# Ledger of designs, part 25: designed miniproteins, single chains, continued (5)

Each design is a single chain, and the fold is of that chain. pLDDT is the mean over its residues in the fold that is shown.

## One batch from the design tools (miniprotein)

Design m16838
Fold by ESMFold2-Fast:
Structure m16838 (fold): chain A 123 residues (1-123)
Amino acid sequence: MKALLVLGSTALDPDGVTEEELIEEGIRIAKELKEKGYEVLVTNETLAPRSIARRVAEATGAEDLSDVSFSELKELALESDLVVFIHADPLNLSPYPEFYKELLEELKKKGIEVIGIGRGKNS
């Protein structure tokens, strides 16, 4: 099973967490998913510092996808069994809400599970 973690931006985080708190939460979740038998991929929202996903990947042995484009992010999400948004609100706070709205609808149509931690899930 494959899980994609999408880490938010501290500048766009609705919960007001620090960059270090976001990294610590990402590490915790990546480790839990790996223990459950997931192959874990880590990326960040377009405006998030690339260092966030990179530091989570380095600490956990997850795949670092911090440099992905929107089209690559969509392809990776659609190839996953689970997508986790961590302190991200892509539908309300991202400068690209329509991209994330379309992505979430395609994930739903494909039957891919989506989880939000903090915010950033389509209900």
Scores: mean pLDDT 74

Design m16839
Fold by ESMFold2-Fast:
Structure m16839 (fold): chain A 75 residues (1-75)
Amino acid sequence: MTPEERLAAARAAYEASLKKVQEMLKKDPEKGQRALGAAQHARDVAYQANKDLSPEEREARAYEAATLALQHLLD
């Protein structure tokens, strides 16, 4: 998988998870807001940790971290 393919896959996974968060915000606003906050934090941490990678790889890892945070909190 190329860095560009990884980024495309990571973005798609993140967008799918955001749709689930939108549903959760209607059902449980507090849980939905916590999920969004955790995703933003995870994205920022991953982005800072991977400064030495290419822009595509760095963004891919940030989206992957955000998606994992959303999945954990939506369970």
Scores: mean pLDDT 82

Design m16840
Fold by ESMFold2-Fast:
Structure m16840 (fold): chain A 115 residues (1-115)
Amino acid sequence: QDLLLKANEELENGNTDEAEKYYLEAAKTYYRQSLEENSSLILKLQAGYLFYKIAEKFPNSKYKCGAYYQAATLFEEVVNEKPELQPIVDELKEKLESECTEEQIKQFNELLNSE
């Protein structure tokens, strides 16, 4: 909660790099929670939306492609329960195919799994 408030405040102040760091930290927190054995659909959706927000707000970021990949993966896991997410999943898959490399995705996934 506090991380998202800090991210929005930094973005409003023009501190784009700091805003990106706070969004990424919040996304990592929700991502770790989404990996727990009893993880709720809500936590997966929150992580997916945070990754989507990072990619959309920072289109020139090295994290863009990895964030789109994580958003697509998390939304696809819940699309059976939330079919309204199918258009977003389709859009993200198209962006990944046209704009992203496998290497960019791997680098971001390593960052998410680093201690």
Scores: mean pLDDT 78

Design m16841
Fold by ESMFold2-Fast:
Structure m16841 (fold): chain A 94 residues (1-94)
Amino acid sequence: SELRERIREGAEHLVKSLELDESIIPHLEEIFEEIVKEYQPNIESGVEPSKEEIIAHLERVLRRFEELAKEGNEDAGKVAERLRELLERIREQE
């Protein structure tokens, strides 16, 4: 499916950009699939999610990577740090 291919491309791009190990790709794919599922009604209706909804969603994603980092996944720790930086930037714009 086109969506699954885009999710994988997004995960692979992030891995290359942050110099992560490929072992994190399945975790990134799972999280991206959950994001798409939650935003499916917005995609179908053409209604953009609110900033509060985006922030809350990214905070849930951050918690998942922090949990993986606590389990010994160092690359998940790197993703969590970048996600915290992204959240700070989004909050600063509002």
Scores: mean pLDDT 72

Design m16842
Fold by ESMFold2-Fast:
Structure m16842 (fold): chain A 77 residues (1-77)
Amino acid sequence: SAEELAEKARALLESMGYTDVKAEPEGEDRVRVTYTPKSTSPAVITADMLVLAYELDAEVESVEVKDGKVTFLLRKR
């Protein structure tokens, strides 16, 4: 479920050292995750994206970087 995916995404990012993590269900199969990355460089954002996709068995549908934060839209595979 989207709620389970949101809880797993938050826990994973917190385990990676992030503290200001917002993970919210969007419909039945999607989660919008927003947090402050270690850097807004493409390398850091891509690395975080790949970890989320692999560990959560999720597809990253969109990526937005705004005001020092990154937002991923995740869909469960």
Scores: mean pLDDT 86

Design m16843
Fold by ESMFold2-Fast:
Structure m16843 (fold): chain A 65 residues (1-65)
Amino acid sequence: MEELEKKAKEADVYRILKDLSIARNLNLTDEQIKEIAEKLKNGEMTLEEVARILKVPLEDIEAAL
């Protein structure tokens, strides 16, 4: 719990979301992925909301991030 509180750096979150979008063949633009990464970083978006946008299980998002 304590050490698992570490958050991915900005570049990591963006890269991971981009790779997931490509793997799932989603029509997301680079700008859209960057905005999602920024909102996650700022707490404006939850992992559940990201999972819904990407249409993937929350477990997959959590494992990737």
Scores: mean pLDDT 69

Design m16844
Fold by ESMFold2-Fast:
Structure m16844 (fold): chain A 53 residues (1-53)
Amino acid sequence: MQERVEQVEREGGETMRRGLIRAWTGGNKARKEMNKLVKEEMERVEKVREEAK
């Protein structure tokens, strides 16, 4: 369980990093899309944490 949670968190970090770069070089629309993806990723990570308990 703990290893799985760590993997999901690491994957989320990589996704956020790519999203930040895209938002930084994109426009307002790209930033809004990135914010949506970040929210979805955070919700997924929280769900995995709740299931791991």
Scores: mean pLDDT 70

Design m16845
Fold by ESMFold2-Fast:
Formats: C-alpha cells, structure tokens, sequence
Structure m16845 (fold): chain A 106 residues (1-106)
C-alpha cells in the first residue's frame, strides 16, 4: 500500500515537472517568433534557438532533479517542435519511449 502510493506520487511529481518544463520551452519558442515578427524560423534561427533552449533545459532539469530519461525527452520534444524534421520526430519517439519505460519502473 505505502510502497505503491509512493511510486504513484513519484510518477505524478516527475510528470508534472516534465510537463511544466515543456510548457515553458513552448512559450519561449513562440516568444522568439513574435520578437522576430516571423511565423516560421529559418534554419540558422532554429539552430540558435535550440542551442539556447537546450542550455536552459539542462539548467532547469538539474534544479528540478530530473532523471536523464526525463531530460532527454524534454530536449527531443523541443528539438522536434523547433525543427519539425523526420529525424527529430524519430528521436522524440525514442526519447518518449525511454521516459515512459522509466515511469513504469517507478
């Protein structure tokens, strides 16, 4: 009973932290587009934005105590949202699978 309840609490806390970090990153992507007056970013702007957000994700993930699988999931999701390439989508699906497997092991 207590062990199961603690596992459910850990899953919920991790999911909430990951979801809030994703929402923060999505807002920053939209703010960058608005600041530049653009609907779409060019490749150089996409690369610059991802480098900035990757550093912010790493910093925030460390502060939040996220496991590696959670960090990689947020990074892959943000990269896919910025670049929208087939490769970025495949990387996102792989990172999501690893993150979901971690949640099941808690």
Amino acid sequence: SMSRKKAEELRKELKEKVEELIKEMEKKIEEKKKALGLTELDTAQQEELYKELEKEIEKKAKELGLPEEGVEYVKAYVKYKIFQTGQAYEDYLLAKKKYEELLEKL
Scores: mean pLDDT 86

Design m16846
Fold by ESMFold2-Fast:
Structure m16846 (fold): chain A 77 residues (1-77)
Amino acid sequence: EEIEKQIEEDRKLIDRQLARVAEVASPEAVTELRKQLDEILKKAEEYLRQGKWSQAAAYTTAAALLAVGHEVDALYG
């Protein structure tokens, strides 16, 4: 269940980064980020329902990286 653990860790990272972005970014930026994350995570959940763990993990990791990028932009951009 290494892939399942990776998905759980990435989801925790996304939640943590969203909380950080919400502290420093504008409400509009937070809304846009949540919308983008929802679209990517919807695809990840679709793959999970199909039993495609590798694809689900890839999409969840992509969402986590997007959240990290927005935290950096909010702090330094």
Scores: mean pLDDT 76

Design m16847
Fold by ESMFold2-Fast:
Structure m16847 (fold): chain A 103 residues (1-103)
Amino acid sequence: DLIEELAKKYNLDEEKVEVLKEIASLRELSKAELEKIAYIISQTEDPEVIKKFKEEIAALSPGELADLAKLAKGKRLNEESLKEALEKVKGAIEALAEAVARV
């Protein structure tokens, strides 16, 4: 079970494992995407914070998930910092799309 393996790798408690399972049920995720999501959950103090944003996290591209994981590195994410990180990740892609559209 990939989720069980990731729970051991990132030392996820029962509540964090439940949130990872909920996100995995929202859409088909690759092993790489699940690993990035498990890491982001591991950097979050309160599993309810991730649960609040689970649909937004599930909707992220592999690149956006990688960027979110980098922003989470070495931090304990709360609701405010996770929301800011999500907006920053989405804003970077929008800025690139806008720059390309001007050509």
Scores: mean pLDDT 75

Design m16848
Fold by ESMFold2-Fast:
Structure m16848 (fold): chain A 88 residues (1-88)
Amino acid sequence: EVLEAGSVESAMELMRLIDEVEKKAFEDLKTAKNEQEKQEIIDRYAEEVRRRAGNPALAEHVRQRLEYLYKNFDEIKKREEEVKKLLA
């Protein structure tokens, strides 16, 4: 459904939705066992944003943010592990 334009309350609600979805998705992504499972989690949360916000562009932005986070997070985790092994 189409959201009403120009509402500050609607904008705040969208920001809360994004924050909640990102937090839950990030926690689920940390528990994912493989890349396929991570992609499925991202897809589900992006779809939830699409349904609740009624804004496909916003859902696409959330999808891209989650994809960036899981790729970057995995690489950061691997680098941190390498540094720990080097220092130990």
Scores: mean pLDDT 71

Design m16849
Fold by ESMFold2-Fast:
Structure m16849 (fold): chain A 91 residues (1-91)
Amino acid sequence: MEEKLKEEIRELAEKLAEIEKRRGEREGKPEKGEENAKKILEEIEKAIKEAKTIEELEELKKGLEDAIEAVRLVEEGKLDASEEELKKALA
């Protein structure tokens, strides 16, 4: 299970890195997006190596899933502002 969990974490890190690359392209700064993507992959690989228990790996996976979901919601909110503005107006 440990190796499979590490692979799942790496897949999530790659998805987050892709999101950062696309953000850089959208902002007209693709080089910065590429640099941020590299840093994400390096930081996650370091976190995997530093994890001492399966619980720590599961926490890392959940954190990445939450981060990816949050970034996707923000990007969708930038494309479909009306729905996000409605949610904020009701809060």
Scores: mean pLDDT 72

Design m16850
Fold by ESMFold2-Fast:
Structure m16850 (fold): chain A 56 residues (1-56)
Amino acid sequence: SNALETALAAAGAAAGAAGRAAYDKQPSDSVGVWEAVHRAGGSSRAGAGAGAAAFS
């Protein structure tokens, strides 16, 4: 559904922004940056649920 797709996209964007904010505090460390990006991706599903609830 369009509503579900929009909610998931918004939640995914929020999770991505959080991930970027996290790694921006400790840039230049390949491992740290990779971990932050991977956490953002890994948390995307949990973040999508929380974000969808908050958005609605």
Scores: mean pLDDT 57

Design m16851
Fold by ESMFold2-Fast:
Structure m16851 (fold): chain A 69 residues (1-69)
Amino acid sequence: GAADVAIAAEILARELGLPPASARSAAVVIVEHGAEGARLTVAIAGREYGVSRERQERALARILEALGL
């Protein structure tokens, strides 16, 4: 729901440094596609924004934990 999108967007912005609009769009994909959506979205964003593997792994873990995926 809307709360899950907000939580995922906050984690994406904090951990990967995504701009607010990009974080919200990515969060929608995660909520719609679950754990697989989270894995793919973090990998794509990590590549696009040049985020380290360690930060990608941390972001993914936090999203999965926060959303109960």
Scores: mean pLDDT 85

Design m16852
Fold by ESMFold2-Fast:
Structure m16852 (fold): chain A 100 residues (1-100)
Amino acid sequence: MKERAKEAAERIVEIMKEAAKEQPEKAEEIIEGAKQWAEFLVANYESMEGSAETLGKLMVGMGLSTEAAEKAMEALTEAFPEAREAAEEAVKRVEEAEKK
């Protein structure tokens, strides 16, 4: 499980780095947020369902696009299928923030 969390974190960081290239004005915030996201995911791999709220807030704080958030959450649910509903909620938070 911890190895899967590390692999998922690395994949999500790569997705967020790609998003930073598409949003150069927010690149620093996205890269910094990706780091925090990776640390949180590795530290909380045993409670991913309960962690979606924190993950969603981090993505909103970064100014991540809904498209990038969906890709990151897809990578998370590939490693942790049990987190699917929580991941969908996190994406909804990013979408709601983007609409404001």
Scores: mean pLDDT 75

Design m16853
Fold by ESMFold2-Fast:
Structure m16853 (fold): chain A 69 residues (1-69)
Amino acid sequence: AEAAAQARAGALGEKHLPVIKATRRAIDIFNEIPDEEKAVEEARKLMEELGLTPEQIDAVLRSARELAA
């Protein structure tokens, strides 16, 4: 089960690394900024500057909210 997710990550390894790093940074932003709307705005701007796609940004924000909550 988890091995299938790792195989998929291996095929997209170089694209997956920015998403993982962005997720961790978004968690830090959510912890720094108690206002969720402001935290989302800050995280989105940073990820756009890093060149993430809208789909990747949405995935990161969802993961960060799950992990921070």
Scores: mean pLDDT 68

Design m16854
Fold by ESMFold2-Fast:
Structure m16854 (fold): chain A 67 residues (1-67)
Amino acid sequence: SMWKEKAKEIIKEHIEKIKKEHPGLEQLADRSLEILLKIVDESESKEELIEKLNKHNKTIAEKVKEL
């Protein structure tokens, strides 16, 4: 669905910014990316995705909520 694709884009962009600003955190950033993308794929609704994302990263959840 389009909202899942856009949510993944938001997540990838946020993680890329973290990697650029904190080079030493690449492994942690990549692990977080994997977990967050899996949450997107496993979520059955936008509302479920936002709830799960909010538990991991409130900034990403807020951006996804605007989709």
Scores: mean pLDDT 84

Design m16855
Fold by ESMFold2-Fast:
Structure m16855 (fold): chain A 99 residues (1-99)
Amino acid sequence: MKIKEIVLELAEEAVDRTLELLKAGKSPQEARDEVMAFAEKKADELGLTEEERNIVLTAVQTAVDEVIRAIKEGLSEEEARKRGLEAAKDTYDRVIKAL
């Protein structure tokens, strides 16, 4: 399985879940914790190495944090989603260059 594809798919699910939790009235911290627990479970189910798991979870966490920031700034769900996905992609590209 290609790590970039896992990052993009899991980041998309994480961003969408973060938006749903915030809409449901969860705090930013509660939304982050629930979504990261989901992402960790998915990474474990995929049988990733420790290095691959760290890459995936770092990109997903960055996407989630960016969505939370965008919503706090008063941006639309569509713009928050876009920023989150861009942040995941940029984080992946940065981490891969550091390897």
Scores: mean pLDDT 85

Design m16856
Fold by ESMFold2-Fast:
Structure m16856 (fold): chain A 68 residues (1-68)
Amino acid sequence: EDEEVIEKLRAFLDGLSPEELAEARTLKSTASSPANAWVAGQLAEVAGDRVTAAALYRSALEMLEKER
């Protein structure tokens, strides 16, 4: 469900430091869909790039909120 994904995205963002979150806000995502952004974010998270993951997750969350 989209709601479950949204909650997971918010939980991840809430777990970031203020510095990581601020850096993520400066990044631009070219993801074409929420699913693409979510998958790319998970790959970045697995690679240890939490800032890129946060930027992608925020993009996915914003797109999901628009679709609902």
Scores: mean pLDDT 71

Design m16857
Fold by ESMFold2-Fast:
Structure m16857 (fold): chain A 60 residues (1-60)
Amino acid sequence: SPLDELEAEVDRVAKEADTLSPEQLAQRRVEIVNRGVDLGIPDDELARLWERLEAELQRR
């Protein structure tokens, strides 16, 4: 599903976060938001994905 594809991309960004510059990470976040909006993913699901990504980034 589109949500599953977006979740996979969030997981990939989280795993790559240590190798990305702050600017690259910010760009990836913008790309994920734009894709989520284009796919019609509900705001609550998109917020949940952000909380998961932020939690993973804070763990590092």
Scores: mean pLDDT 75

Design m16858
Fold by ESMFold2-Fast:
Structure m16858 (fold): chain A 98 residues (1-98)
Amino acid sequence: SSMEVQMELGSLHVALSALTVVAKKLGLLTPEQLAVMDKMLDLLVAGEKDPSKALERLDEIAALLREMSKSPDPRFKELAELLLKAVERTKKLIEELL
């Protein structure tokens, strides 16, 4: 259970890092939004084992991804929607551990 949570959060970290790089390159996020994304990535890298804290951070990431999914760039929108589905799946897995 704990190892599964850490593996799923690690996979999300890789995906969110890729999204952040694309967003920076295309100038699609404000500096404030990029700072929030970097903060969320740092929290995921810390190897969170507390499921309640993991859920709180995933909710914040989901909110940012929902804003990104409103992008007029269809490629960036599709990537954000795909990552949002991964976040929701990870939330469900962690909720089953509570």
Scores: mean pLDDT 74

Design m16859
Fold by ESMFold2-Fast:
Structure m16859 (fold): chain A 71 residues (1-71)
Amino acid sequence: MVGILRLLDERGPMTASEIAEALSADKAIVTMQLNQLVSRGLVSKEKINGKTIYSITDKGRAFLQQHQLEE
């Protein structure tokens, strides 16, 4: 979860496929985690030209900073 938020914070808006490749993770697992992050308001999704693009929100950045302080 933190890895997805960090990646979006560092690289900006990405597709689920791009996130899965960058994290060397299963696309289905990444898509499930992204949907959970969207439902929590930590990530936003937008459909552009038939493509779903994910972006980190202000709430997502705050969540990421809390996890960095615990580590």
Scores: mean pLDDT 78

Design m16860
Fold by ESMFold2-Fast:
Formats: structure tokens, C-alpha cells, sequence
Structure m16860 (fold): chain A 100 residues (1-100)
């Protein structure tokens, strides 16, 4: 189902964000903590999506996509982590394809 596809990509996004947080921890521990708080939020959103209709799940996923695009820009500007940001944006693009 589209919900299962959304959940799978959100799990991959969480893995990429965990890599970013781990790398950031020595240089910017406050940013690492902020990213970990965002991971916790995405985990909660993932669980909520499992309980929603496909239409409501798509609407919520669209909001998550916009948030993640802003986050990717912020991480790129703060940490110069171009490779990890590119991985994150590729996963965001995969979410956008599911919503079509």
C-alpha cells in the first residue's frame, strides 16, 4: 500500500538523520540534539500515519516533505554535509513520487 511505502521511506530518512546527528555531535552538539529531537518527531508521525486513511496520510506526508526540505537546507548551511544532505533529498523525492 502507499502507506507502507511512505513508512519504509520515513524509516530510511530516520537512518540518514541518525548518521547526520552522529557526525554533528563533535562539531555542533546543539544541532545534533536538535536533529535527534526531529528524529523522535518523525517516529511519532510514522506511527500516526499507520492509523490514518490514505488521503490523510498523503496530506501529512506532504507537510513532512516541506519540513524535510527546509531541514536539509539548514543542515547544508550549518555543517557542509553535502553527501548526507543529498541522500536525504533523494529520499524526500521518493516520498514526492508516492504522493503523485
Amino acid sequence: SKIEEIIEILEEIIKVLEEIAKKAEKTDPDLAAEIRAIIDLIEKVKELIKTLSEEEAKKLTKEVIEFLKKLAKYIKEKLNMYEEVEKLLKLVKELEKILK
Scores: mean pLDDT 86

Design m16861
Fold by ESMFold2-Fast:
Structure m16861 (fold): chain A 61 residues (1-61)
Amino acid sequence: MKERIEKLKKALEESGYLETKKSKELDEVDLLLLSNLLKAYKITKDGKLNEEDLKAIKELL
């Protein structure tokens, strides 16, 4: 589970979504909530999200 959260964090950082103020404000609790959302969207083994998945997650933040 933690490895999934790490992949999510890296994917969001690489996509630039976490480069904003939210990246500095996000806690592990926020990442845990996002991990539950990613279960619904089904991240591939690479933990890389497509553009639509990233937009959906950003909206839910």
Scores: mean pLDDT 54

Design m16862
Fold by ESMFold2-Fast:
Order: sequence, then C-alpha cells, then structure tokens
Structure m16862 (fold): chain A 101 residues (1-101)
Amino acid sequence: SAREEQREKILREASAGVNYIASSAALVSAESAFERAKKSGSVEELRKAAKISRDSYDLSEKAARKNRELGDERSAEENARLAERTRAIAEEAEKLAKELE
C-alpha cells in the first residue's frame, strides 16, 4: 500500500544515513591504523592495520549491500566507494609488511 511504501522510504533514508556514517568511520579507522603502523615501522603493526582495513571493508560492503536491497542505489554506490578505498589501504599495508620482512 501507499502507506507501507512511505514507511519503507523513511526507514530506508534513515538507514542510509547511519550506514554512510559507519562506513566513513571505518575508513578513518583504517587510515589511522595504517598511519600509526607506518610510523612504527613494525611488520606486526602493518599486518594489524591490514586486518583492521579488511574488517572495515567488510563493514562498508555490507552497508552497500543493505542499501541496494532497500532500493537506495545512490547510498549503495557511496558505501561501495568507501569500501574500495578501505580495500586499497589493506592492500598497501600487506604490501609494505611483505617488503619489510
């Protein structure tokens, strides 16, 4: 019904905002971990930063999937872009850890 469609739209828009904030925080967490690891020069800290970044990628990917399931393609694409940036950090941290072994 029209009332159910309106309710779904309100819930979708509210969820999209929360998901974007969570994905943005996840990216900041990944960036901060990688910067700390680079300053330490520790292979162990770089591997930890890579793990944090992979976990952050999973969170952002799940947010993108949820937004897509709710029919919010724009928010899904925004969360997917944050996920890809987090993935790049994970790959750089793993690469640097391997080079410093």
Scores: mean pLDDT 82

Design m16863
Fold by ESMFold2-Fast:
Structure m16863 (fold): chain A 91 residues (1-91)
Amino acid sequence: AKAAQQELAHRVAGTAVQLISTMPEEKQQALLEEHGEELAEIDEALREAGEAGDAVAAAEAVRRLAEIVEPYDPAVAAGMRAAAEAGRAAA
């Protein structure tokens, strides 16, 4: 059970990272410059959720990330929300 939940948490986080990597480099840079502290907090929350096998916590961290990303890339934010909803439903 815990191993499956850890894998789910890692998949949710991995999908979010993959989606960010599809953004134009200039938008990624602007996101880091404006929201670096918030992004660091979300990264820590995702790390802790993965270690704890807490797929719900991972999904909520990705939802917060989507809110930050939405003004820069609404399509990437929508993909993150979809991944978070799927992860929470599967938890």
Scores: mean pLDDT 82

Design m16864
Fold by ESMFold2-Fast:
Structure m16864 (fold): chain A 90 residues (1-90)
Amino acid sequence: IGEELKKAVERYIEEAERAVKEGDEEKALKAAQMAKEGIELLKELGVLTPEQAKEFAKRLEEIAKLAEEKGMEETAEVLREAVKLAEEAA
């Protein structure tokens, strides 16, 4: 269960990064929301290692910065919320 959810979160993070780079604000926001929900569930399940949590937080912060640079304010906000959840899971 936890391993499948970790893989799904990784996929949503990849989709968010791709959508932000492509300038697809709607797709980026949707992927960011799914990543946030997945990380929240991983935190509730207590299945993230500190190393995995740090990797997720780092990648999400990089994407949030890029989204902010591109004017995707709502997407950046959701991604920063996901960073906080990942940091709390560590």
Scores: mean pLDDT 85

Design m16865
Fold by ESMFold2-Fast:
Structure m16865 (fold): chain A 93 residues (1-93)
Amino acid sequence: ELSEEISELIKKLGLTDDQVNDILAKIIEILYKHYPGKPIDPEKTNKAIGLILKAILEEKSQSTILELAKKLGLKISREEISELQKLYKEYKK
């Protein structure tokens, strides 16, 4: 369901696979930076990455994305969210 929703959103926005992978790689980098040496549950991590990606693609506010990350038990700063939003805006041009 989530993967299908994201796929349709990517298609609607006209993003390339490379552009989506760049955003995903940045989200993964941020998450691993905050969890050094801790085992990460792949199922929970993949769902969390997908939800953050969807929120960025839907142009949710920084406060909404921060609350989403908090609900998912993830550490991510406002500055890191701003960086993700900037990357997306560069691809939307």
Scores: mean pLDDT 78

Design m16866
Fold by ESMFold2-Fast:
Structure m16866 (fold): chain A 60 residues (1-60)
Amino acid sequence: SEEEEKEVERIIKVLETAAANGLIDPATAQRLIDLIRELVKEGLSPEEAAYRAAQAVRAA
């Protein structure tokens, strides 16, 4: 939905800003963004996608 698309964009901007400020590794931020986009495409909500992406990156 358009609402979900806006939430995904908001999360991506937060991650990009965190990477720009050195709070997170840029490569890690990119992996999180890619995983979130993929999981939302698979039918997960933006919040669920962000949570699962964070878990996957921490486990790797």
Scores: mean pLDDT 83

Design m16867
Fold by ESMFold2-Fast:
Structure m16867 (fold): chain A 73 residues (1-73)
Amino acid sequence: AAAREAAAARLRALEAELAEEAARYRAGEMSDEEARERTIALQREAIDILRAVETDPEVLADLAAAEAAIDKI
């Protein structure tokens, strides 16, 4: 299914972006606040991507719980 393949490609791109940002943070090129904000934004984007292609109610419930946990930070 094209939608799930596109979602998988976007998630791989987000993983690569997180690795790049982690490397920049370790090099001292990013503040603690910037790293936190970017990580939260990428996690929310990953949840949105997964939610858009997921049809399993149990997985959708887990994604909603993960989003609620992020909103408490």
Scores: mean pLDDT 78

Design m16868
Fold by ESMFold2-Fast:
Structure m16868 (fold): chain A 74 residues (1-74)
Amino acid sequence: MSPAELEEQVARHVSAGRAALAAGDYDAAIDHFLAAARVASQLGPGQAQGVLDYGRSLLPAEQRAAFDAAVAAA
């Protein structure tokens, strides 16, 4: 997979995560942001961390502990 294809896959997962957030499905949103970060890790650790930071920032404060636990378990 080329860097451009990896960037496209990251964008698709981020878009799906945002859609899940809009639907109030926080578990699905967390799963999508983790999937985006796993793909982004192939571009570099900075890209993966950027995706995780972005996803965390979009979540309500009460969901951030669940996000942090999911990241630690991955």
Scores: mean pLDDT 85

Design m16869
Fold by ESMFold2-Fast:
Structure m16869 (fold): chain A 73 residues (1-73)
Amino acid sequence: MREVTLHATPEQRRAVGRAVAERLPELAVAPDGAPIFKAPPATDAEEEAALEALARALAEAAEELGVPYEVGE
């Protein structure tokens, strides 16, 4: 499972979180930028797919806003 870690101020994390929520309306994002599913995935495979989509959206939003990030496993 891929995870995206932001090297950012709280303000930058919130901006990335808003951009992710705009891309993935099925997600809610906490003020610190932590992603929260509005409804739980039905299966582990759906959870993996959703988390990969989230990681991609986080990376794209971070690049768009000039926020440094790293990808971990």
Scores: mean pLDDT 68

Design m16870
Fold by ESMFold2-Fast:
Structure m16870 (fold): chain A 105 residues (1-105)
Amino acid sequence: SMEELLKKLEKAISKFSDNKELVESYNKILELIKNGEKKIPIELVSNFISEFLKSLKLSDDKINEIIEKIMEILEKEAGEKEEIKEISVKTFFEIIKILLEESEL
């Protein structure tokens, strides 16, 4: 469920509380979701993903594998659009699921 993914994500973010940019982007995304927004700006999502991956201290090969999987999800969301400006909250949770599964968090 989304609630279980949010609980796992919050626990993961708490391990990286020293990354101020990660925590700030997470809190902004969480505020949008709590306010009933159905879409999240892509710049906010991209900043969150970048900071989360930096915090994981994974190998470059593993980071590239995760990025490839995320890009496949974003391409499905974009469809016929040349540029993606925002993603659905549903797509955000699909990305979170990959991040948590691939990092074993």
Scores: mean pLDDT 83

Design m16871
Fold by ESMFold2-Fast:
Structure m16871 (fold): chain A 98 residues (1-98)
Amino acid sequence: MINLEEELKKLGITDEEKRKKIIEYYKNLALSLGVEVNYDEETGLAELKGPNVEKAKELWKVVEYLIKNNKSLSLITQEDVLFLLNGGKAEEIIEKLS
């Protein structure tokens, strides 16, 4: 489980609507990895389900980097998701986006 509310709060995302949009975006990208993200608004916790949970955690590292650096999440491409699916690392995507 990931405490997405706490992670986003640490990144300065305190607005509920903005948090919801970020989580929705991450959820949609994680589906491309075969991972379901079940977010509980009351606890702030996300449960990741599927065969590629570790790859979905790598994807979250890329999302976190973009938010921290005030960059658009739309910079994550379908090729980046496929790269992670094939065993690529978040660090390589982050280096490309830096």
Scores: mean pLDDT 84

